# Ledger of designs, part 72: designed miniproteins, single chains, continued (2)

Each design is a single chain, and the fold is of that chain. pLDDT is the mean over its residues in the fold that is shown.

## One batch from the design tools (miniprotein)

Design m6490
Fold by ESMFold2-Fast:
Structure m6490 (fold): chain A 71 residues (1-71)
Amino acid sequence: STLEEAQKAKEEAEKKYGREYGLWAYSLVLIYGKSAEEAINIVDEVHKKIQENPDMSPAEVAELLLKLAKE
């Protein structure tokens, strides 16, 4: 089920990067219709961009997430 897939993506992302990333992965599956694998790939990309650009604002992070969610 979509809910079970969302919970798995949430747990995997939380284990990797913490609770905020878990909530993002959960929303990517439930709201944006991503697979668990697609949600984790998006979360991995966002994490990478934040590490490369530590001065990114919360608004810039949200814009990146939304852009990737709509692809």
Scores: mean pLDDT 87

Design m6491
Fold by ESMFold2-Fast:
Structure m6491 (fold): chain A 100 residues (1-100)
Amino acid sequence: SAQEEIGKLLEELEKLVKEFAELAGDEELRKRLEEHIKKAREAYEKGDFKATVQHTTAVVNLLDEYLRRNPDASEELKELASRAAGLAIEIQDIYKEHEA
């Protein structure tokens, strides 16, 4: 089901985002990431997949913004951001297939 698939992808995204925040060492970024992850999970638990997509997209945008400001960031950070973007796209695609 869409709920089961989105739930698994959201769990994986949460793990990648936590690892990114720990490696980046930016407390303001960590707080903003944690807020959007919390809102994505709350939306998911209510069956609000549109809001889940909005908050997971916001997470990916924050990772991309960090990398633009830190062009010398490690390859590991770049790989984590790329993987997070892929998961957010998959969540959005599942949402579109079930809502359109």
Scores: mean pLDDT 89

Design m6492
Fold by ESMFold2-Fast:
Structure m6492 (fold): chain A 67 residues (1-67)
Amino acid sequence: MVLTPEQVERILTRLVILGLISAEQANAIAKLLGSQPVSAEQFLAAMRKVGASDEAIAEAERLIAGL
């Protein structure tokens, strides 16, 4: 699955609202991925690189599957 920049921003915003990642982690992920469409695997790899928890990654996978 390919995620648009708008979908990436919505997922990151949701994870911050849920308290699963910090706003700083969300900004770091956004900078790693840039403003181009990315794969779900690239998104999850960026989450792991910024030190996101297994719980945050699992919720991101759920949000991606629900798109």
Scores: mean pLDDT 85

Design m6493
Fold by ESMFold2-Fast:
Structure m6493 (fold): chain A 65 residues (1-65)
Amino acid sequence: SEELEKAIDEIAKLTGISREEARKIVNLYLENPEEADRYGARLAIEKGGEAAQKVADILNELKKK
């Protein structure tokens, strides 16, 4: 999916993880939306609120589609 590949690339760039790890995370959280909130809180602590908000925006765009 084009939208999935774009989201994976953007999350990997924002968080510094590999594209394979980002793909795993995106697929998991799209299937289990409850996980997204826990991941966002953890990411805000580790990487800061700006990075967490950008990742949240990317995931929310995927849910919208």
Scores: mean pLDDT 72

Design m6494
Fold by ESMFold2-Fast:
Structure m6494 (fold): chain A 81 residues (1-81)
Amino acid sequence: SEVAQLTEELERAVREAREGLEEARRAKEEGDAIGYTGGMLRAVGALVHAELILKKLEEMGVEHPLKPEFLEVARELGAKL
């Protein structure tokens, strides 16, 4: 099912975004500016990917349970930029 494949991709993208934010947080605590930038770029790329998947699922009439988590990660990223 295309919906099942998109759901798996969305789960990975949201997880990648959270991992990128956590990488950025740890790098900032360590004074690692390069690691901070890398973590933030990873988080941004993953969130953009997740947003595109969510939009496609919504166009197919699918409400996804990860949408609230996506919005939380997006708010955290926006507050750090």
Scores: mean pLDDT 84

Design m6495
Fold by ESMFold2-Fast:
Structure m6495 (fold): chain A 91 residues (1-91)
Amino acid sequence: GDVAEAIRSALENGDYDTAITLLRLLRDQSRERDPELAEKAEKMIELVKKHEKNPSEELRKKILELIRESEPGIRRLEREWVEEQERRLRR
């Protein structure tokens, strides 16, 4: 799962509902582990909603910049999520 790429693809395809859903999941997963990432996810949700209402090149670039800045944190959460799922499967 490349969550950052999935969010980018959703935005490029105008699938704002999918992008917002993925960002909400990112926010919820990062709340306790990476509060700064959770705050960035919340800001991205706001910007995506604004871009959906009034498309803007500047706004799109800002969203993509925040995704890029968030990629290391997203990759850490994906790794931790896989480890948690494996732990749950082991009882």
Scores: mean pLDDT 80

Design m6496
Fold by ESMFold2-Fast:
Structure m6496 (fold): chain A 96 residues (1-96)
Amino acid sequence: MAEKLREVADRAVERLRQAASMTPEEAIKALNEAVRELLGALADAGVDPETMERILKLAQEAYEALKDPENQKEAITRAAEGIRRVVDEAAERLEK
């Protein structure tokens, strides 16, 4: 489970990094797709609701920042870093 969860997070982070140079509409779509895939993987892994709430909060902060096109690269980078951190913490708990 932990390895599969990390693989999904890695794909989400790569998708978000690509979105940093896309149009704002494409960046929002990429963020939405990455978050949906990640939440599905977390649910399948039986991760705590609190971890899912943390991912949703990161997504909300990114969506809010993406309302200003000047913040797109920073917003995407911050979301990608946050997602990786939250998933790594969840994966470690599943391994123990």
Scores: mean pLDDT 79

Design m6497
Fold by ESMFold2-Fast:
Structure m6497 (fold): chain A 79 residues (1-79)
Amino acid sequence: AHMKPEEIERITAEELERLRALLEKAGAEELWPELEAMFREIVERTAAGDKSPEVLAEVRALQERHRERLEEIVERAEA
């Protein structure tokens, strides 16, 4: 079964708070709106329960771009 919408909302809020804290520590708070929008789009697609190969491919592509962006932010903060 899929996760309940209210549970997804709660988890989304928790993850967004963690992501924001990471960006604040990295000095990259200006990227927060972009990353928040990307993360919410991934969660929204997943919550819809659409398991078609097309939607799963889109979600994976968004997750990969999100990961690359976070890695770039961490590298810049450590440089």
Scores: mean pLDDT 65

Design m6498
Fold by ESMFold2-Fast:
Structure m6498 (fold): chain A 86 residues (1-86)
Amino acid sequence: MDVERETGELLQRLDGRLLRNSDNPEIASAINEIIRKISDLMVDGDYETALRNARRGVKATDEAEKLLPTDEKKAVEILREEAERL
C-alpha cells in the first residue's frame, strides 16, 4: 500500500476542512498549521510519521467540528493541542 498516496489523500481531506472553516480564523489557523507540519514531514521523506499525524489530524478535526456548534472554545483547544503536538 502506498503510504505517500494515502497521506496525500488525508491532506486533501484536511484542505477541504480548512476551506469549510475559513470563516473561523482560529480553527482555520490551527488546521493550516497541522497541514503545514505534515507537509514538512512529507518533504523530509518521513512518510510513516506523516501518515500517522495525518490520521490524527483528520480525527482531531472531526472531533472539533462536532463541538463547534456547542463549544467553540473546546473545538479550538483540540485543534491547537494537535498542532502543538506535531
Scores: mean pLDDT 84

Design m6499
Fold by ESMFold2-Fast:
Structure m6499 (fold): chain A 84 residues (1-84)
Amino acid sequence: MTKLPSEVRTRLNSLVIAASIYVMAGDDDKALAAIGDLAQLLASTPQVPQSVVDRINSLYQQGKNGADLKDIIIEITRILDEAE
């Protein structure tokens, strides 16, 4: 069970919000970039278990391969909520 620092959680939430705004605006390239930044932030955070990093990286790779970015954002938020 992961206990993310509030500072990291705030940054993650900001990236999720940015990705959601870009998806709603139809800017999938910027949404995917925000998801990539989120994945990199988690991979660089020592408190995040490798299992969580792997799940998020899998979703990011699915997005790069043309998966629905809205569904990916929903799953990312679910994973982050479960990790707390």
Scores: mean pLDDT 80

Design m6500
Fold by ESMFold2-Fast:
Structure m6500 (fold): chain A 94 residues (1-94)
Amino acid sequence: KLSKEEFREEFERLSRKMIETLKETYDLSEEEVELLEKLVREVLDAMLKDPSPATLAAQLAAMRARLREAGIPESVVDAFVTYVGAALRELQAK
């Protein structure tokens, strides 16, 4: 099982790569990239406090809602939220 520090470091590494890929693929603005980075930080902080499936589901739903409110295209929302959920589940299984 990963320590909380190892979990944080690995998730931050994976998320950074994902955000860079989305920025290049969808030509995201600096403001949009900053929002993605903020949401990654918020989800990570929540999951480190309560790693339950219920907290994960709530965090992913909140992330999706905030991205839609910001006018982020649905294709980007789906790719980002799906990746974040998969990465967190994979790291929790270790």
Scores: mean pLDDT 83

Design m6501
Fold by ESMFold2-Fast:
Structure m6501 (fold): chain A 88 residues (1-88)
Amino acid sequence: NAKENLQKAAEGLAKEAEEISPEYAEEIREAAKKLAEAETAEEAEEATKELVKTLEEAGKKTGKKGEMETLKAIAEDLGEKKIEVLEK
């Protein structure tokens, strides 16, 4: 159930980001979805970079850098786990 667990974790991250920054919720949700749906290690790396960049930009635009730094760390961890699952 690694795929379901990663999808649920990505959904949780997107929901938490929505509570912190509702104005960027859709962009963050779409980026998290791309990571959850990545089918290759390359796609997972690219999706992780996109999600991290989206969270960083949201933090800069909303002044909530600290909250978004926490979510960036979670996104990087999710990306690493996704790559490991895809490389097995």
Scores: mean pLDDT 80

Design m6502
Fold by ESMFold2-Fast:
Structure m6502 (fold): chain A 70 residues (1-70)
Amino acid sequence: SKEEILERLERLLTRHAIEHGPLISPEEAVEILREAGLPESIIEEIKKEMEKRGPLTGAELSKLVEEALA
């Protein structure tokens, strides 16, 4: 479900922030989103956005995921 994906994503983003700091590269985001169980089509959409914007915070990435799942 959307709720289960978002909960899993929140845990992965929290862990990433502790281990690697607050910014997430496009490559790191793809790994995190795939592990969270997002569909490949949504992962590619978010990757394309991040390639335009550069590294994002966990909060910014979560917002993009929630918008894409709407």
Scores: mean pLDDT 85

Design m6503
Fold by ESMFold2-Fast:
Structure m6503 (fold): chain A 71 residues (1-71)
Amino acid sequence: LTPEQQQKVSDFATQAAQIAAQGIASGDIQGAKQQIDQLTQQYLSQTTDPEVQAKIQKIKDRILGILDRAE
């Protein structure tokens, strides 16, 4: 990945983690999942690189898995 692509993946991970943490703390798991889906779509629309897309999807899946356990 380029440094710019790496930063984009890191930014996504940070934002998604914050959304998930707030959802768990507030009990709004469904709202957190919706926000993460919207964030994922936004980031995926900004790149055509399969490696960046794969990393974003992996982070999304991991965080959604944590939210599923919190329900």
Scores: mean pLDDT 83

Design m6504
Fold by ESMFold2-Fast:
Structure m6504 (fold): chain A 75 residues (1-75)
Amino acid sequence: HMDEIFDAAALLLAAATYFVIGKKYNDVETYKKAIELAEEVIARLDTLPDSPEVANLRAGAEKLLKDAKEYLEKL
C-alpha cells in the first residue's frame, strides 16, 4: 500500500496548500477545493488497512477539513 499512502500524502499536501491560499485571499472557491481534497484523502485512507502512517494522515486530513470548514463559515 505504499503507492496509495504516498498518493494520499500528496493529496493532503495539495489540500493544505489550497487552505493556505484560501486563508490569504479569503477565496470561497479555494476553501471549497481544500475541503474537496481533504475529503478525498479521508475516502482513500478508508480503503487502506490501519497503520501509524494511515492514522497520522487521517488525523491531518480531518484537522484540515475542520479548519477549512470553520474558515469558510466565517466569510
Scores: mean pLDDT 85

Design m6505
Fold by ESMFold2-Fast:
Structure m6505 (fold): chain A 65 residues (1-65)
Amino acid sequence: SSMETQIRQETLVALATMDGKVEARIVGESVEITSLEEDEEERKKLLARFKKAAENLGIEAIVVE
């Protein structure tokens, strides 16, 4: 339901932003993540963690630069 989706989206945002190097936004029923650093290794680590969190929460996640 939309109510449950909102809670999971907010959880994803919190998890993504805890690394301190990403910006996350709720867009409709999805979550967008933007990397604040262009360092290749850091970006890959952040992407991997975000993907795992999204899969675990069953939310559609969109990675944008």
Scores: mean pLDDT 74

Design m6506
Fold by ESMFold2-Fast:
Structure m6506 (fold): chain A 64 residues (1-64)
Amino acid sequence: FKVGDKVRVLAPVPPSTPEDGPLRAGDIVTVKEVLDENWVKVEFERDGKKYTAVVPKSVLEKIE
């Protein structure tokens, strides 16, 4: 994965902070930051609000 990639969420991810949004399986989100080999920060919009989430790469699928 790299910054700017669009990825599909494969499993639901609960929010860890009030600024995070819940992710559902099937959501399409954008990689904003690659934290390490196993974790990325993603960004998405819902209802006009911008959310972020830190998620394991194992629950993401890269969309070409």
Scores: mean pLDDT 72

Design m6507
Fold by ESMFold2-Fast:
Structure m6507 (fold): chain A 108 residues (1-108)
Amino acid sequence: ANTSTTGSATGGTAGSSTKTVTAVATGTAAADSTAVVYVSAKNTGAGNTTVTVTLSTGASKTLTLGADNATLTLESAAAAGETVTATATATAEGGASVQLQVGVAFRA
């Protein structure tokens, strides 16, 4: 069976300085497969938040959101026995307050 984890991070409200939070999830493929990385980001403040997801495979995706919720999905090939690490980083600006959740799953 595949092994998967979920990472979460919550930041406080950004003031005159930016606030950065990082969530990390890992998964190990039991067979040659596609890693499916899912990131959920929530901004409850008035400012903007920039979310970047980077995989150990080199794949990455970036999104900027205002006072909203967003989801990102990123897929990458994974070999049997390969561990895929997904790192999601959110940078909150003036009045933004951010929550992140990231997970790694595998499909045939």
Scores: mean pLDDT 74

Design m6508
Fold by ESMFold2-Fast:
Structure m6508 (fold): chain A 60 residues (1-60)
Amino acid sequence: MKRFVARGASDIAVGLAYILQGVLGDKVKVEVEGDTLTIEVEDDPEAIRLAEKVAKLAGE
């Protein structure tokens, strides 16, 4: 399992994270606390790549 944390997450990044959770289902867990976005993803290389990209966008 991989975990990505982005602080100061934009609304777009949060929206993309929830879309990712909807697409990948149980492979991704998304948590938002204030401006902090946390994405936990199973050891699936494709899911990991998508989660990493969303986490990078969250810092914008």
Scores: mean pLDDT 77

Design m6509
Fold by ESMFold2-Fast:
Structure m6509 (fold): chain A 89 residues (1-89)
Amino acid sequence: MKVKVSVESVEVAPSGRTTLTFRIEGPVATMQVRLVDEAGERLLAAQVKDAPVRYWTVEAPGNVRVTGASAYDESGRLVATSPPVEATR
């Protein structure tokens, strides 16, 4: 089945908080994203609800670089990746 993950929005608040929202189409059970910021590298993961289109929002305390988000089905198989994202300032 065709699965698509894309970056819906990137918001950098004046407080220094970065909010990333991913749009997920098709059967995905788990999302993972690697964030790189001034404090180092962090891996975030979340289980997602079954729906035709879903949104996953992640927050980081400062400016961040994402090398891409990975989408997995319920068997743990990689089914899609998002483009890389950089949020600075």
Scores: mean pLDDT 73

Design m6510
Fold by ESMFold2-Fast:
Structure m6510 (fold): chain A 74 residues (1-74)
Amino acid sequence: SMEEVEKVLERAEETIKRLEEARAAETDPHLRQFLEEAIESLRRLMEQTKRGDEKAMRELETLSEVAETLLDAV
């Protein structure tokens, strides 16, 4: 539904903001690259989700959850 899509996109935007903050604070080049790749993947999945890709929406939910869990562990 549209409501589910909106919630997934809102969560992803919040996750991207947290990842951008983590990247800005990160001094390890390997971890910085990993964070950059995670941000790029989330942005790509958001655009695919906006175009009605249901598989992209499920992947976006999963990646957002994983990223949030890792960010919360810090």
Scores: mean pLDDT 86

Design m6511
Fold by ESMFold2-Fast:
Structure m6511 (fold): chain A 73 residues (1-73)
Amino acid sequence: EKELEEKLKELQAEIKKIADEIGMDRYPNVELVTDRAGKPYSLEQKVELAERAIEGLKTYKDGLDAERAQAAA
C-alpha cells in the first residue's frame, strides 16, 4: 500500500505539471476525491483516477495544440 501512496503522489505531480503547461488554474486533486456518498476512494481507485486524469489532460493539450496550429494557418 505504501507503493500505491508513492505512485499516487507521483501521478498527482504529473497532473500539476501538465495543468501548468496548458495554463489551467484549477486541476484535479485525486487525493481529495470522494464517491457519491462522500466516502474517500481507495488508494488503488485514486491511482486509476489519476492515470485517467493524466490521459484526459494530455488529450486536451493535444486538442489545444491542434487548434492553435489551425488558427495560425
Scores: mean pLDDT 71

Design m6512
Fold by ESMFold2-Fast:
Structure m6512 (fold): chain A 65 residues (1-65)
Amino acid sequence: MIEEMSKAAVEMAALIVLKGAERVEYEGDTVYVYMNLKSEEEQREAEERAREFEKLTGLPVEIYY
């Protein structure tokens, strides 16, 4: 897992992986993702991508509307 990435790199990676995110904030050890959900299917896909991102980076991910 990645434990020492720059804040900008983490936020950029999250924006790419979690397509549809309006804003990503990496503070402390947590990645906060803000997005407007269109449907339950998109919400489910976003949750799956967040899980993959957490698995890839080892950083907790929280998604908000």
Scores: mean pLDDT 72

Design m6513
Fold by ESMFold2-Fast:
Structure m6513 (fold): chain A 68 residues (1-68)
Amino acid sequence: DEELRKLLRELIEAHKEGDGEKATKAGQKLVEKYKLSEDQLQAASIELLNGLAEGDEEKGIERAIEAI
């Protein structure tokens, strides 16, 4: 799902930029469109942050999709 990947990429970019408004907006769209629970959004966010820490944002996004 291209929109899911786009929103997860927006969220990872927001974390890189320290942009809380951008992060909130992307998270809200994920919850609204994909009906994510708070736990699912948290699990996805952890995988995105792990990908950033590992220097592999693509792997972070793939694992976030799996966590949802």
Scores: mean pLDDT 81

Design m6514
Fold by ESMFold2-Fast:
Structure m6514 (fold): chain A 67 residues (1-67)
Amino acid sequence: SVEDLEAMAKRAEQSAKNFKKLADYYRSLAEKTGDEELKKKADIYSKMAEALQNAADVLRKRLEELK
């Protein structure tokens, strides 16, 4: 349903924001410590955030097409 697609889009958008915050946190910590593991975590969360935002954008376009 349209409501389900809207819920999915909102969930993806919220998850993207959460992973971006995690990426920023670990990136900052990696810069201070030089820890390669924290750098890796920042990169992973950054990529997850971008993938989820892209998924949300696709869902938003689908919702417009279903008017």
Scores: mean pLDDT 88

Design m6515
Fold by ESMFold2-Fast:
Structure m6515 (fold): chain A 51 residues (1-51)
Amino acid sequence: LKGKRIAVYPEGIIFSEIIVPRLEELGAEILVFDSVEEAKKAYESGEADLF
């Protein structure tokens, strides 16, 4: 995942504690948004590579 920008939104404590650190370990850049709609918009506009 090195060099990939991933759009994420808060799912709760489990997601933020388990998934986000692992994605960062794989070299991904994490883009945190307040909502699913904002994360999806970033992906659709090319601001993020993954959603």
Scores: mean pLDDT 71

Design m6516
Fold by ESMFold2-Fast:
Structure m6516 (fold): chain A 69 residues (1-69)
Amino acid sequence: MKELIEEVKKAAKERGLELSDSEAQVMAFGVKQGVSLEQVLEAAEEARKEFGDNPSALAAKIHEVLSEQ
């Protein structure tokens, strides 16, 4: 899990996103559940645009992506 969290944080920085530890953990959980890293990063960008720094909103977005599979 630590390695996946660090990978998510690094990928987010490449896209210009500075993630909190809580956001990185939620995104890493999404990747572990089968969401691609790209989809999780896109969901984080969308959640940030609409809700700002809100880990609960990000978790809901990731759950929605998983449910549509």
Scores: mean pLDDT 74

Design m6517
Fold by ESMFold2-Fast:
Structure m6517 (fold): chain A 56 residues (1-56)
Amino acid sequence: SMMERLEQAGRAAGYTAAAIREIGLALDGKSITDAERQEIVENGVKTTKELRAKAA
């Protein structure tokens, strides 16, 4: 599922479970692209802001 993929990518990037949940809520259940997952893994906190901005 999208949330499972987000949790995997977020943990790999060093995000806490709470931060991953917040990102998931900000995405409003929308699918994450492969590029967005790559960005979470590579860019951490910066990607969190970008995902929130995209979902808002």
Scores: mean pLDDT 60

Design m6518
Fold by ESMFold2-Fast:
Order: C-alpha cells, then sequence, then structure tokens
Structure m6518 (fold): chain A 89 residues (1-89)
C-alpha cells in the first residue's frame, strides 16, 4: 500500500469512526443492560488489540495512524456504553 493510499484509508477510517460513534450514541439508551455489557466487552477487547498493535516497533506511520484511530474510537465507544449502562441502573 502506497503512503498516499494509506493517508486516504486513514481519512476514510476517521470519517467512518465518527459516523459509527454517533450512531452508537443515539441507539445506546434504547439497548438492554445485557446488550450494553456485551458491546462494552467487545469495545474493551478492540481497544486492547489496538493498543497492542501500537506497541509494535516495526509499524509504518500509516499503520500506526490506523491503529491510533481504532484505539481512539474504541475509547469513545467505551465512554458512551459505560454512561448508557449507568443510566439503566
Amino acid sequence: MSPEEQAELAAKARAHAEELIALVEKVAPSMSKEELEEMLRKARETKRLAEELLAVPGLSPGERELAQIAAEAAERLIEILEKALKEKE
């Protein structure tokens, strides 16, 4: 993958992450406690994997940027899901 292709992929990844985060924030209040807990488990696993990838010393700048986008998106999803779960009480 060329550096230009990696930059385009990163831009698309950021746009898709923002769209997904907005959708999850909108639907999370209507989800059950069990659904929220399952999504939260998956989001935490995604963050862990992205952070492990970021620890790899041989990553190209483009690969590192994609891993960073994934880690940031997962963290934001965790915050949204935790808030929704607390509001369910």
Scores: mean pLDDT 83

Design m6519
Fold by ESMFold2-Fast:
Structure m6519 (fold): chain A 98 residues (1-98)
Amino acid sequence: SDEEVLALLREAAEKMLEIAKKHFPEGVVKQIEKLIERILAEAQARLPTEDPVKVAEDALKRMIEQAALIAKFEGLDYQPLVEELLKVYREAVERLRA
């Protein structure tokens, strides 16, 4: 259901935010949190009319893309960050397709 997909997305987003806290200073984490909230709101709006698995995959990819761009802008090594975020993505996608 859309509710189950949204709950799964929120769980994955929380895990991604915890990863961000390990890699970024507090001010940058707050910026990432706001971006995640916007991505989740956009996904929630799309869920009633679009394929929920595709909406969820798009949202998770967008979160990773935004975190990587911020890391690059901040001059951080974004490779370890992206690898940890991709693990969350793979777990979420497996649960969505089950």
Scores: mean pLDDT 87

Design m6520
Fold by ESMFold2-Fast:
Structure m6520 (fold): chain A 81 residues (1-81)
Amino acid sequence: SFDDPERFELDVEVALALIEAAIAKKILSRTTDPKVQEAAQRVIDAANEAVKAYERGDFETARKAIEEMRKASKELDKLLE
């Protein structure tokens, strides 16, 4: 797997998605702002989709879910400014 740069990059991105989901879950547990709750939930949902797709070998769906997670994370960051 490490001999394939695209596979290795995806392995790292999926691991980072799990970390992002953990952070979003902590934000969700501590916020009362509905907009922050929605953005945090979107990060969690996209990260979960990426992990599930990756585990079944659907790397195209995993990459798309990671991109959705990045968009949701940027939205969450803007709301926390």
Scores: mean pLDDT 83

Design m6521
Fold by ESMFold2-Fast:
Structure m6521 (fold): chain A 84 residues (1-84)
Amino acid sequence: MVEELIREAEELAREAEELKKRYPELATLMDQAYGLAEMAKHLAEQASVADEETKKKLIEAAKRLLEEARRLIEEARRKAEELE
């Protein structure tokens, strides 16, 4: 679970950086998505060394951040299609 969250966060952060590099018009949205993904990664890393109660809360928070980051990236992808 934690490893999967970290992997997803790294994938989303990479996608945000690539979209920002390719479409500067999307920079603000991609900076937001990148920040959310990085925050989710930090929470997942903290969960790996936390007690059971804290771990559950950190995992839930990380999942919510990843869902928002994914939503922003999908919105950016739709905008990118209009630019290309």
Scores: mean pLDDT 84

Design m6522
Fold by ESMFold2-Fast:
Structure m6522 (fold): chain A 76 residues (1-76)
Amino acid sequence: PTLFQKLVINMLERVINLIKQGKYDEAIKQLENLIKLFKDNPELVEKLQRALDAVKAGNYDEAIKILEEIIDELRK
């Protein structure tokens, strides 16, 4: 991965860890900030929005799965 991809992976891993720790409000804020940061990347924003919607719905395992799928795509 590029340096940029590694930085994004680290940010996404932090969100996953917040969800796993039950820090859902912090995870939501981090996801909202990431969506704003990546506003010029519509494909990434769509995937991040799906993860955010899953957290807001209480579907934490689904949110983690979506975030892990984004990380796997960035590692290709």
Scores: mean pLDDT 86

Design m6523
Fold by ESMFold2-Fast:
Structure m6523 (fold): chain A 90 residues (1-90)
Amino acid sequence: SPEEELKKALEILKDPNISDEEFLKALSQITPENLLSSEKLQKEFVETLKSLPEEKKKLFVEWLNTLPSSVQELIMSVIKKEDPELAKEL
């Protein structure tokens, strides 16, 4: 299910020993469909991003900038809704 896919991706993103390649692969599993499927997972996604080390936050922003503008806007709207201060830092 979309919720299970997103939940697995978030579990991978939370691993402090994850490689950059594995991190980017986990990010690629995040879609508009699965992100919009659950308000609880939207909150968990933003909490996960907030807890990332600076290096991984930069990698997230770099990945985000490779996506179509409509997808970037959607992901950023979720971040702004849950944590507007984090959105300013990214």
Scores: mean pLDDT 86

Design m6524
Fold by ESMFold2-Fast:
Structure m6524 (fold): chain A 63 residues (1-63)
Amino acid sequence: MEDDIKLVAAMLHAVAARVARWLPSETQEQADQAIADAKALIDELESRGVDVTLARKRLEEAQ
């Protein structure tokens, strides 16, 4: 259950970063932070054997 919540959080950070790319340049730092946070969560979950395939795809779309 905890891992499911972290996976959803990682996906939300990735989606937020993707949306921020359509906004003015002052939001780019927030987008970069969201990408970093998503990467950290995805790496932690993957190290515990959680399937992060969809989260990684969303993160790639945000970059």
Scores: mean pLDDT 71

Design m6525
Fold by ESMFold2-Fast:
Structure m6525 (fold): chain A 72 residues (1-72)
Amino acid sequence: SSMEKGLEEIEKLEGELLQLAKDLGVPQSVIDEAKLVVKRLKKLYEEGRITLDQVRAAIDELRRYIEAVAAE
């Protein structure tokens, strides 16, 4: 189904985001926060409350946040 494909994409994006955070050496608290945000996005997507494009945009914002933390 389109939902199953969307969830697969979200899981792949989550994996890439968490690997980036680890590679950049951000604190574990930032990694844990990112995991919680992605978990909420997955739930909202499964409930039909947000689109896959909105999930992608939110994960892009998280990526920018992680890169900003790493730059400090």
Scores: mean pLDDT 88

